# Designed miniproteins, single chains, continued (4): the designs that were tried, part 112

Each design is a single chain, and the fold is of that chain. pLDDT is the mean over its residues in the fold that is shown.

## One batch from the design tools (miniprotein)

Design m15885
Fold by ESMFold2-Fast:
Structure m15885 (fold): chain A 99 residues (1-99)
Amino acid sequence: SDKEIERKLVVFGLLLVGLDTQIELKIKREGESEEYKKMKELVEQIQKLFSKDPYANLDEIIELLEEIYKIAKEAGDEETAQMAEDGREIALEIKRLLK
């Protein structure tokens, strides 16, 4: 157990809450498109994986964040894309610290 890993897990958890909030706000403001429905489903999958076992599920979490990034970029949502990329980078840092 390293304090650096613990801090990155906290930051990652907060970023997931931020990403979920951003997607929900976009849905409320602009209506639920197929793109936003898919991103919401992906965030819910990430939250489930993170809650069960963040360490065992890191690779799947990274792949799901990459999917959100691609959907957000194609939708022209640079803010949601950046949040997904920031989450992916933190998850990769956690993976590196785990050996």
Scores: mean pLDDT 88

Design m15886
Fold by ESMFold2-Fast:
Structure m15886 (fold): chain A 97 residues (1-97)
Amino acid sequence: ALEKLKKLSKEIIEYLKKALETGKWEEEVAKAEELAKEMAKLHDENQSPEIDEVVMETTREASKLVIKGALKKGIDLSEEAALSPSLAALLEEVEKE
């Protein structure tokens, strides 16, 4: 399961990076969401610290790419960041990159 989860992680991140580069968010996000559903199912079936770490890191990197895409489109995330310390922290990390 861990090897398959690492492969899904890489594919999810690659689709989101492609969405950020091409602007084709609808198509690439749909593909990433299907892979994320498969990752969630495998995570639910295979509970381990190593798998938890892969899922958490994938979620963090995916969230950062989605935030970068929203900012590139001129979407204001200030209201959401005010309501979510986690989103505010990710937004700060994106701004530092």
Scores: mean pLDDT 75

Design m15887
Fold by ESMFold2-Fast:
Structure m15887 (fold): chain A 100 residues (1-100)
Amino acid sequence: DRIRELLRRAAEEARKLAEMYRESHPEAAELFEKAAEKFEEAARSEDLEERIALVEEGVEYLKEAFRNIPELSEEELAAGEKQAETVLAAIRALEEGKAE
C-alpha cells in the first residue's frame, strides 16, 4: 500500500530529525518523536478516517517541533510546515484517487 509506505517514510524522517536535534533542541526532538509515533500508528491503521486523524496529529507535532527551533529562518520554518502539510495532502489525494 503506497499510503502505508509514505507514512513509514514520514515516521523515519521524523525520527531522523529527532536524533539531529536531540542535544541542541530536546523539546523539538521530543515533538518529532511524537510525530513519528503518530505516523507509525497511521501506517498500521486499516481505517482511512482513523489514519487521516493520526496523520493530522503527526503533522501538528511536526509543525510545533519546527516552531521550537529558533535558529530556523521564517523561510525554513514555512518550508518545514509545507512539507508536513504535503504528507497529509498526498494521503488525501491517494484516498480520493481510490474512491473516484
Scores: mean pLDDT 76

Design m15888
Fold by ESMFold2-Fast:
Structure m15888 (fold): chain A 134 residues (1-134)
Amino acid sequence: NLDKAVYYFKLYLLTGDEKYLDEAFENLSEDAKMIYKYLLLKDKRPQTRALKADIKVQALIVDFLLNNRLEYLEKLKIPLEDVKAAVERVAKMLGASDEELQAIRDAESYEEIAEIFRKIVDKNKEKIKKLTGL
């Protein structure tokens, strides 16, 4: 339930309490949770609470893009540049090409980022499933 995810994510931003970030994450789509698991397995940084929190935030932004819920990015006032940065990090970990990463950087709107990113996820869906235990 993305409305609940947005509600809890707002509480996380206001309080810094990771409990609310965990509640937001539990309300994400199964596709976003699978992407989170993939990113956590591929990220070579130390497996700290801060790393897990960072990847949960990336999964939340990605879920809004994949489910065409761009109004949530506007309601949370997430700058276009921050969305691009999060999507570029996720796409790079999924194995996006340099051309695909450049397309994300060159995007002028949330809608354009969402279209580019959806194609990257679709192309890499079987790879994501294999690494996450499918």
Scores: mean pLDDT 80

Design m15889
Fold by ESMFold2-Fast:
Structure m15889 (fold): chain A 71 residues (1-71)
Amino acid sequence: MVPASAPIRELTLEQATEALKLSAENAGIKVSDEAFREAAQAALKGDGVETARILGRSAGAKPLPAPVPPR
């Protein structure tokens, strides 16, 4: 078997969307198809950070971890 150094950036929108769905399914994350497509488009543009941001936002943003108690 010859390892292909083909850039994963050559993935189609459909393939990228499916890969993100599989990853989210393994993590138990549920987001809309539209959010997956948007994240896949960002990934195809090479914006991995934006892809993670879109998925995180769609899965539900968490509040700040350390609220200040009243004293």
Scores: mean pLDDT 64

Design m15890
Fold by ESMFold2-Fast:
Structure m15890 (fold): chain A 61 residues (1-61)
Amino acid sequence: ALPEVKVPDSLTEEQKARLEAAYAELKAVLDAYKAGEISREEYSAQQAALGREIAEVAREG
C-alpha cells in the first residue's frame, strides 16, 4: 500500500516541494508497475530510493 501523504509544517518550501515530487513519483512508479510499464526490479529499486528520500526529509523536518 502507498504510505499516507503527510507533509510536516516545519519543512521549508523547497523541502515540501521535493517531498511532494517524491510522493508523486512514488505513485507514478506504482501505477506504471501495475500497468506493466516497468519491471518488478525497477519498481522495487525506485520505490526503495524514493521511500528513503521521503522518510529522510520527513524525519529531519
Scores: mean pLDDT 74

Design m15891
Fold by ESMFold2-Fast:
Structure m15891 (fold): chain A 60 residues (1-60)
Amino acid sequence: SMAQIQQVKRRAEELRDHAIKVIRDVYKGRPEEDVESWIKDVTKRIDQLTQERIAQVQAQ
């Protein structure tokens, strides 16, 4: 349903925000370039998983 898709999107936004905070905390001693690279990789993966989840919900 559309409500399920909206929930998936909200969950993804929450996960993205949390992931960024965790990466910055865990890697606070690392070069900023490394931190930004990790954030980019993780957020790209979250986006990919979000699109996959939306497709699964739409297939139901």
Scores: mean pLDDT 84

Design m15892
Fold by ESMFold2-Fast:
Structure m15892 (fold): chain A 70 residues (1-70)
Amino acid sequence: MDIADGMSPDEAVATTRDVADYLDSQGHTQTSQQLRDQLDALVAAGDTDGIRRLTAQGLQLVTQLQTQQS
C-alpha cells in the first residue's frame, strides 16, 4: 500500500518536510537535504505525482531506519 497515494498535494509536501526534519534529527543531514532539494524542485514544477512519489520514498526510508535502530 502506497500511503502517499491517498494524500493531498499539501499533505504530501508537509509529510515530506516532516520526514526530512526527522532524518536531520537522526544525523542523516545529507539525505535530509537531498529530500528538501528534490521537494523544492517538484513543488516549483507543479509535479503532484512526483511529490507523492517522493513522500512515499521518504516514509519507506524512515520505516527502514526505525526497524534497524536499537
Scores: mean pLDDT 78

Design m15893
Fold by ESMFold2-Fast:
Structure m15893 (fold): chain A 99 residues (1-99)
Amino acid sequence: MTAEEAEKKAREYVEKARQAILSGNDELAAKYIREAAFYAYQAVGDYVQRGELDKAAELAETYAREFERLAQLGSGIAKKTAENAARDLRAVAEEVRAA
């Protein structure tokens, strides 16, 4: 999967997570947040493999912010899952920028 394909999937799952939160389905939202994080990691990893470290770091930071927004909107398992995804992507961005 290319970074561009993975980015599209990550965006789709962020929007699905948002809709699940708004519908009061925290369990479904947590599932979609995990899918979005998976695709965000795939995209970041592809940019790293290409040597596009600035793009990789910027993408990780972008999805960390999106998950921080989902955490503010959500509750329970959705909030916790989004907080974890945001923290992990912040760590990835710092590691990539340090390289």
Scores: mean pLDDT 89

Design m15894
Fold by ESMFold2-Fast:
Structure m15894 (fold): chain A 100 residues (1-100)
Amino acid sequence: MGNSPLEVLQQGMAADMAWLQLLRAASQGDRDKALLYAEQGYEQATRAADLARQAGDTELARDSQALAQAMRVTAELLRAGEDPRVALGRGQRLLSQLLG
């Protein structure tokens, strides 16, 4: 017990905001901000997926898990020294593949 519909919504909204900030930072070549938002968004999206799964919201759990995986891949590539736009492009492709 600890699953609140409000907590699920708050974590999902935070993850979506982190994704938008990641898009902006990567488009500007801002590696440090892109990594920050990718790492924050990964944590928020992972928590949103876990909370949605526990609440029985299978669609939100799937979508949040897909976003978490996209952010994780983006962060890994950024830590490996990849160009922010290339790292984000890989994350975006994975997100599209996972969501259909």
Scores: mean pLDDT 85

Design m15895
Fold by ESMFold2-Fast:
Structure m15895 (fold): chain A 93 residues (1-93)
Amino acid sequence: SMENDKKMLDKMQAKIDALQDQADALFAANPSLPQSVKDEIQSILDTGKKLLEEYKKMIENKSKPKDIAIKFSALGVTLAGGQFQLDLAKKLL
């Protein structure tokens, strides 16, 4: 349903926003973090933002359910990777 699609989109947007806020706070508080670590985390977040945009467009365009599910899975895996890299970076401090 459109209501469920909106709720899923809102939840994914909130998760990306929370990860970006965590990254920004970590980078600001820890200028000694290697640039390669900062770049890796930001690259994952940028990929997540792109996947969310593609996922939104697929829902709007009523793409095949299987293709939407694949994009959602890719987004979920990417965001999990972002959280993992943030947690790993915190352990380097």
Scores: mean pLDDT 87

Design m15896
Fold by ESMFold2-Fast:
Structure m15896 (fold): chain A 61 residues (1-61)
Amino acid sequence: RRVISSIEDLEAATREALARGDWERVDALASAAQSLAEHGSEEEQRRAREILDEIRAAREA
């Protein structure tokens, strides 16, 4: 199943992709996090922004 419906699934998928250095997967997950940051609940928006910050920090490292 490829559907990421919860913020917890998105967090787990992002950590896995970053650990593997799978930047193509990270780009797809960043797009999903961006969507949640704009259209999710207040909690989802906050956590999605944290995911995006983590991705950006990893790119700069």
Scores: mean pLDDT 77

Design m15897
Fold by ESMFold2-Fast:
Structure m15897 (fold): chain A 82 residues (1-82)
Amino acid sequence: MEALVEEAREALDSEPRLTDEQKERLLELIKKGYESEDEEERIEYLYEILRLAVEAGLLPNVTEEELEEWWEELKKKKEEAE
């Protein structure tokens, strides 16, 4: 468990495109996602991580609009599954 968080911290520290604030926020989201027992909460933290990565330019082929569309589709799919 702790090993994954340490690896994430080292990877984030090595990324020059991230600001110190973005690195701290990403690490916090990774920790919360890992500690969450609910799959839905983990997916929410993953979405926030991906959104931050797009803002930082780490995912050049993904726009914020496309990420928002994925999230909306995911919510609709869950709603229709009932």
Scores: mean pLDDT 72

Design m15898
Fold by ESMFold2-Fast:
Structure m15898 (fold): chain A 102 residues (1-102)
Amino acid sequence: DALLEELRRLVERAKAEKDPENKRGLINEALGLAYRLLVEARRAGSLAPADREELIEILGELARIAREIGDDQTAELLERLRAALEAGEWPDDGLLADMYAR
């Protein structure tokens, strides 16, 4: 999936970034891509198990990076999204709206 590949690249860029504002920008860009992926997958009625596992890993890494820069609100959002996917649930409309607003 090209979108998952782009998400992974953003995570690696965020990990390497030294400037907190640039790092936050990369996290927000990754959230926008994750939002699009989740909306598309929900409309299709499925997300392949391997893609779901990779997305769970990506969300966890982004949450850790968000905490490193003191963005606890974004970290909490990312952890809630990860928990829903780990439970085999789709993120609800409220969580998706929170992603879109970031």
Scores: mean pLDDT 81

Design m15899
Fold by ESMFold2-Fast:
Formats: C-alpha cells, sequence, structure tokens
Structure m15899 (fold): chain A 68 residues (1-68)
C-alpha cells in the first residue's frame, strides 16, 4: 500500500501538472494561485489523494471554462 509520503508525492505531481496545463492555457494567475492554495491545504490536512484529485480537477475545469 502506498505510504503517506508516496501519497504526498502523487498529490504534488498532480498539482504541478494542473498548474503547468493552466499556464499553457493562459489561465489568470489568481486562479492558478487558488488551485495551489487549496491543494496545499488538503495535502497539509493529510486528505485522501482522491479528495485532492477531485478538488484540483474541479478548479482546473472551472478555470479553463472561464478562460476560454
Amino acid sequence: MPSREEREKAARELIEEAERRMREENVPQHLIDFLRLLARQLVAEEAPLEEIREAVEKVYAMALAETK
């Protein structure tokens, strides 16, 4: 089973990928900052990886819809 450290690593990779895609799509910086802050808060609270993924995906989809 993945350790807490492995889950944190997976969460960071997921956040970094979302930020990279948002920058590529010219998403406003304040939405990228919001995604980062929200995801970091969930990681700090040791939230399940699934909850972090759902939150990141929701913010990412919303930001893309607003940008395009």
Scores: mean pLDDT 77

Design m15900
Fold by ESMFold2-Fast:
Structure m15900 (fold): chain A 71 residues (1-71)
Amino acid sequence: LIEVQREAIERALPRLSPRAAEVVRQLLKENPDALITAQMVRDALLKAGISEASARRAVRAIEEALAETVA
């Protein structure tokens, strides 16, 4: 389950900006055994100095990838 979620998030990375993708990769590395939530992604992106609009776009891309995984 965690591996499937991680793969879904990794599939969304090419749609993100290079900086946003690196922040998300670091979040995955720091939380290898945890489910990554949309809130965790948003908080990590905002903490890294990424704008609200860019963070919202990144979270949406990840949510879409996760939704496809559970269909």
Scores: mean pLDDT 76

Design m15901
Fold by ESMFold2-Fast:
Structure m15901 (fold): chain A 59 residues (1-59)
Amino acid sequence: GPAIEAAGRELGALAREGGEEAARAVKQAYVTALSRHPDDPEAAAREALREARRRLAEL
């Protein structure tokens, strides 16, 4: 849905623009979100984006 597509585009941009450390942070955020929301792709997408932003702020 639109929320998943929007989150995917932002996560992809963050990974491409931030270099290797940003790409790693985005990947870990995505894995963490999926583990917490295995059957809810919209909740997983929202949490992946929130977690990625949090991790990137700590770099």
Scores: mean pLDDT 79

Design m15902
Fold by ESMFold2-Fast:
Structure m15902 (fold): chain A 81 residues (1-81)
Amino acid sequence: SVRERIARIFREEAERDRDSPVTASLLRLAAELLEEGYSLEEIRERIRQHAIETHGLSEEEAERVADTIVRRVEELRRKLE
């Protein structure tokens, strides 16, 4: 499925970006949520929560990262469809 292809891309991006463990962790989480069938709104909120609770990001930083990841999913979905 398109979701499974995007999840694989995110895992590959996480492995390449070894200088940003937080970003890598959030990309792996996004991949899992995509494979589990969560909506983009649910993925955004879960990434935001995880960024705050697990990585100690501020509300603003967490929202920005979650938005960036969801936007990337939408871009990849458009290209793979």
Scores: mean pLDDT 85

Design m15903
Fold by ESMFold2-Fast:
Structure m15903 (fold): chain A 80 residues (1-80)
Amino acid sequence: MLKDLTPLEQAVLLELARHGPLTAEQIAERLGYSLASVQRAIDRLEAKGLVRRVVDENGNVLYELTPAGRALGEAILARN
């Protein structure tokens, strides 16, 4: 599973595992990547069933790990 993720997709997954739920803008700021690059990584993680969208009470779009994404994130963190 890890071998199927780009370095940026892995970084996004780990950021959500440590600090999620987060907006795409918060992830971009924390990782030092452009919003467009982070959004593409999030879209690919959603397509893989590792991340899901949630909307908060203020209408902000947040991203969080699915159960599969959480299991993968925990496995990556255990190797670091």
Scores: mean pLDDT 82

Design m15904
Fold by ESMFold2-Fast:
Structure m15904 (fold): chain A 78 residues (1-78)
Amino acid sequence: GRSAAESAATSARAGALQLPKLVEGGKERVVGGGQGRGEGETRIEGDKERTVALGRGPGGIGLAEASADGSEPRVEAL
């Protein structure tokens, strides 16, 4: 992040997420996105967070689909 606002937003987001993860154990912090090392993209541990995120509404499933993969148009190119 080059923008102060962007960096601040990311920090705040991480801080808020640390609270629930701290209570649960922080194991969900495994992260790496969908590395595909075990069962990548779905993330059994992140299942709860995904459900809550969808409920809040910002981003939504439609937008998440494009941003989550990010390579949709590039995949088609191949």
Scores: mean pLDDT 40

Design m15905
Fold by ESMFold2-Fast:
Structure m15905 (fold): chain A 90 residues (1-90)
Amino acid sequence: MTLNMVVPVKNDVELAKKLVEELRKNLPAGSTLRVLILDEGDTDGAVELLEKGLREVAKEKGVKLEITVVKANSKDPAEVAEAIAKFRAA
């Protein structure tokens, strides 16, 4: 099973923790998890917490993990859209 997730992150450590715990509960052992993290100006370490949590879950459950982090901002919506399209096409 392959799961693709696009996760916008901006200073929401609690959302990052919740996503990690939901994946720990629901992600099947031996699956593939692909995550695109859209960093919308995170300064509180939410992106770092999410990356660490995802890697811990993948190791615990024997999941193949692919993480892509994009520095998303409102000045370059075309770059964000292209990154999402490329992620979905892969």
Scores: mean pLDDT 78

Design m15906
Fold by ESMFold2-Fast:
Structure m15906 (fold): chain A 110 residues (1-110)
Amino acid sequence: PELSPELQAKIDAAEISDEELETVRKTLERLGISLPEDTLRAIVLIYRYLKEKKFKEAYKLLVEFMLSHGVSEERAIHMALLIITAAKDNEISLEEFTETIVHLLRYAKS
């Protein structure tokens, strides 16, 4: 699935580090998954918004990300709200966030 032009532009502007990309990549490798670099960059960008408590921006990007990966609009909205609610109450690592996104994408298509 192709990322939205808005999400792609935000990824390009975010100056994502090699360390952040390597963290996501190694997490995906442990889960037996390989994704395009732009998808890894999108995961890092969304995580940064969650870490910075920019929940409105994180919500919008989560919905767009899920839609670009073939999740229905209703499921994308529901999953984004669950992630935002969890992130408000708990501090999550980039590794934990990456694992959560993978599990949601796997089950959302069922």
Scores: mean pLDDT 79

Design m15907
Fold by ESMFold2-Fast:
Structure m15907 (fold): chain A 81 residues (1-81)
Amino acid sequence: SKLEELLEKAIEALEELKKENPEDALVTRLLQGLKELLEKLRAGEPLDMERFDALIKGVVLKLLEAGREEDVKEIEEIIRS
């Protein structure tokens, strides 16, 4: 699904960012939240869409701050597809 693809891409991008800055607590917290939502989605549980939107916005902001423009473009492309 589009939501699953978006969560997987966001997790992938943040895990790469965490490798560069392993001590960034906010990146770690965003990853935890995204992985929790992905697990719920794969289990067929309903998603909190407000929490989903907030987490994706947090991811985009973090990636932009880190200069990861290509990751942001890929996320935006999934949202537009």
Scores: mean pLDDT 84

Design m15908
Fold by ESMFold2-Fast:
Structure m15908 (fold): chain A 90 residues (1-90)
Amino acid sequence: MVEETEEKLEELLEKYKPSLSEEELKIAEEYREHLVELVRAGRLTPEQAVEEFRLVLEGKSGTPEMKKLQEEINAQVLAVARELGLPLPS
């Protein structure tokens, strides 16, 4: 499941790579890693991770549904960091 998700996310990134700026590509790569970790931890389904990543790459971050999902994903990442006592990245 995780390996399949990682492959799908990497394939999506490669497909959209020519359309992304250097800054957007870097952000997308970091976000891909976070989505894989959430799927590995069982906090996000592979389907949700793939759909979220695709919509972010397509620039559809403004929809209410995607904003809610994005906030939920971010909250899960922050909750994991807090539970483990890890410092937030600068």
Scores: mean pLDDT 67

Design m15909
Fold by ESMFold2-Fast:
Structure m15909 (fold): chain A 81 residues (1-81)
Amino acid sequence: GVEPPEDLEAARLWVKRVEANIEAQKLKDRLLAEGVPEEEANRIASLYRKAKIAEAEGDTETAQKYRDEANRLLEEVRARR
């Protein structure tokens, strides 16, 4: 069939991924500054990134599941402070 312009679709997906990556990097840097171990900070940031991407793709249920997991891990980290 006739496909839509790939560069336009690529641009949309790229913007969504860049925004998710920037937010995840900021969160990871903040957690590291607060003394959270790199492994845990990376896991939390990764889950928030996955949630943002899933939400951008219209999968609200999967996005909520990743957010809940990330929030639970963040709460456990805060409880140890």
Scores: mean pLDDT 78

Design m15910
Fold by ESMFold2-Fast:
Structure m15910 (fold): chain A 103 residues (1-103)
Amino acid sequence: SMDEFIEEVERALREAEELLRQVKEGKISVLEALEQLRRILERLRRKALELGDEKTAEAFDGMLAVVERAIELAEQGNNETAISLLEIVIDSLRRIVEDLKKR
């Protein structure tokens, strides 16, 4: 259902914020956080498509492209830029939650 999907996106936002906190505290690598976030976003994208929400699925496609770029940068040792991109993805996820809750 749409309500269950909104709750899942809200849980994903909390998980993403926790991953960023762990990266900033040096508890996990930015690469590990990005790989976990990619799996979360891939799952949410599939669920959006199953619900017929093509617009939300397209937004997740955009976020996945940013995550893939951030992973490439992290693999090259550019952790600072990768963290900045992670923050941008979390901001985008927060906006999706706000938009879904207005429906």
Scores: mean pLDDT 90

Design m15911
Fold by ESMFold2-Fast:
Structure m15911 (fold): chain A 86 residues (1-86)
Amino acid sequence: SKKKIEEIEQKKKEIEEKVKEYIEFKKNNPELYEELLRKASEAIEKGDKEKLEEAIILHLAEVFESNTWSDSEKKAALDSVLKLIE
């Protein structure tokens, strides 16, 4: 259980860092970011687990950047994503 908790915490940190990277990438490369979102949508449709994780992270970046969600809602979304991609 302790090792599994550490793995979940590490995965959460990796996802949070990746979300930040995508927010910055979108600011500098909006056209390439749109292409990534298109590929992400295809990955979700096909159920490709490796690409699905990246797709979910991209959609989290959109949610986090929008400021339409509260910090508690963002935390709940991140926790839900961790359960889906673990």
Scores: mean pLDDT 73

Design m15912
Fold by ESMFold2-Fast:
Structure m15912 (fold): chain A 73 residues (1-73)
Amino acid sequence: MESAKTAAETGRDILAIGYEVEAELAEEKGDLETAEKYRRLAKEAASPEFREETVRRTTELLKKNGGRLPALP
């Protein structure tokens, strides 16, 4: 079920995006080590298992309903 899952994912995505932005900024400054550190943190924050499952499920629901979102349980 998707009880409040969307809200939790949004919070995690924001955190992960924040780390990715920091990594890109570090890369622009030439701090490759700092960029690698933030990339790793972003990956951990996003928790690939939860992120992948949520994205996949949402995409499937959208496709099945012709692009409309059903009422989430």
Scores: mean pLDDT 64

Design m15913
Fold by ESMFold2-Fast:
Structure m15913 (fold): chain A 80 residues (1-80)
Amino acid sequence: SSALQRLLELIDKMREGMKESGYIAMEYAQRLDEEAREVGLPQEVLDLVGQAMEAYARGDLEKAEEYLDEAERLAQEFLS
């Protein structure tokens, strides 16, 4: 679906933003939260995005990517 494609794009942009700047990461995290709420994804996906930002804030990029990978899997399960 186009909604799934958009969510996957936003997750990827958030992941890349974490490598560039916290401002970019936060901007895409906000867009991802908005899109996820609009398409009716479960709270667990939103919680994982929040946990990814928390991991990023403490410098744990590997853990942040793990949370985003899990969010991606759940989004695919619900919208496939």
Scores: mean pLDDT 85

Design m15914
Fold by ESMFold2-Fast:
Structure m15914 (fold): chain A 99 residues (1-99)
Amino acid sequence: DAPTAQELVDKTLSTFEPLWEKLLANFDEEEAKRLAHEEVAKMAVAAAIAADPDADLETLLERALEIADQVVNAFPQLDLEEIREEIRRIIEALERERA
């Protein structure tokens, strides 16, 4: 069956938690946050695509932003706006690729 929105959030959180610990172990806090913002954005977009590969780019953007919001709620050390900007860059790149 297709994953629910909650299942996508839960999977993203469970995937990100060990990655965040690994980033903090291998990088300083500022670099770890920068890399975390990029990885959360990629995970959120990937989760949105996996849930509905036929979705239009607007729907993918909205779902990825919802996932990012929940990740930042669980990991408040992260900057939601930085993740949102990275998600928009990924979606713009996908739009160019599909054009």
Scores: mean pLDDT 83

Design m15915
Fold by ESMFold2-Fast:
Structure m15915 (fold): chain A 105 residues (1-105)
Amino acid sequence: SSAAALEAQKAANRQKINDFIDKYFKILKEQLKKAEELGINGPIGVAAAFGVASIEIDKGRPANEEEFKEALLDAIDIRIEQYKKAGYEELAKKYEEEREKLEKL
């Protein structure tokens, strides 16, 4: 009977998903702390933390400062584009100014 083998595989897959989620949120919390230390809070800090967590999972190593900066710049660029598409030009300009400050670091 392949039914018992299929149930065992489903249980193993569920455990892998749970382990992935736990690892992901642990990395995300650490990256959110780094964003807070840099004074970067709210949606941009969260988006950057997700980007860095993805790098750490995909590469199997901690993200470096350059990768963190790139993930943050990417998160800001996405937010600028979203605000422009929504017609929030003044908010887009504020994020463009913050991007310029970050790039100079």
Scores: mean pLDDT 75

Design m15916
Fold by ESMFold2-Fast:
Structure m15916 (fold): chain A 63 residues (1-63)
Amino acid sequence: SEEELDALIEELKENPFRGAVEIARAFPTEEEMRRAAERIGKKLGKDPEKVLAGIRTMRELYV
């Protein structure tokens, strides 16, 4: 949900490593991760494609 994603974005600001791992676990499909990355990019003013690449890396290493 949007509320859950917003909570994870706040965690990402406070603890980037834990927040990124939690996001990777919460959105298990590529489509879900892509949508999450797009929202994170908009809220943090970052490139969504770079955010998505970061989430994929965290998934590969820690999920």
Scores: mean pLDDT 77

Design m15917
Fold by ESMFold2-Fast:
Structure m15917 (fold): chain A 72 residues (1-72)
Amino acid sequence: MSAEELVEKAKELALQAGEYAEKKDYDKALELLEESIKLLRKAIELDPSNEEAENLLIITEDAKEVVKEAKE
């Protein structure tokens, strides 16, 4: 899987995580955000010049923190 394919899949998972968070299903939202983060880290490892992957990793880590706070 290419870095670009990993980034696109990570975007899809992050979007789905947002929908679950809106439904108050924080456990599912966290699971999807963690999967997205793993894919973004792999994308950066494959292509360190991919700024989109770096930016999305920051956004997704922040989203995970927000969901963790909402759960507690």
Scores: mean pLDDT 84

Design m15918
Fold by ESMFold2-Fast:
Structure m15918 (fold): chain A 88 residues (1-88)
Amino acid sequence: MERKEEAIEAMRKVGDEIAKQVEKEFSVSLGSAVRSELEKAIDELAREMGDVDVETARQKAEELGKKIVDEVKASHEAEGARVRELTR
């Protein structure tokens, strides 16, 4: 079904864009981790959602991406603070 395939493609594109943004703002390693998690999350969502329009698919991918980026950012900040506290 053309609509479903286009929606899945749109979600994957949004995920890749978010991962690239994380690479730019944090590091290539963190961007790769975000990309891996986003690819898995988008694939799961695509299987569960069935037929959706492209805009709904993009919105859901953006919401997932935001959550994953927040998690990666929190982990990165926690690790940075921990290193600063332990290096004495």
Scores: mean pLDDT 72

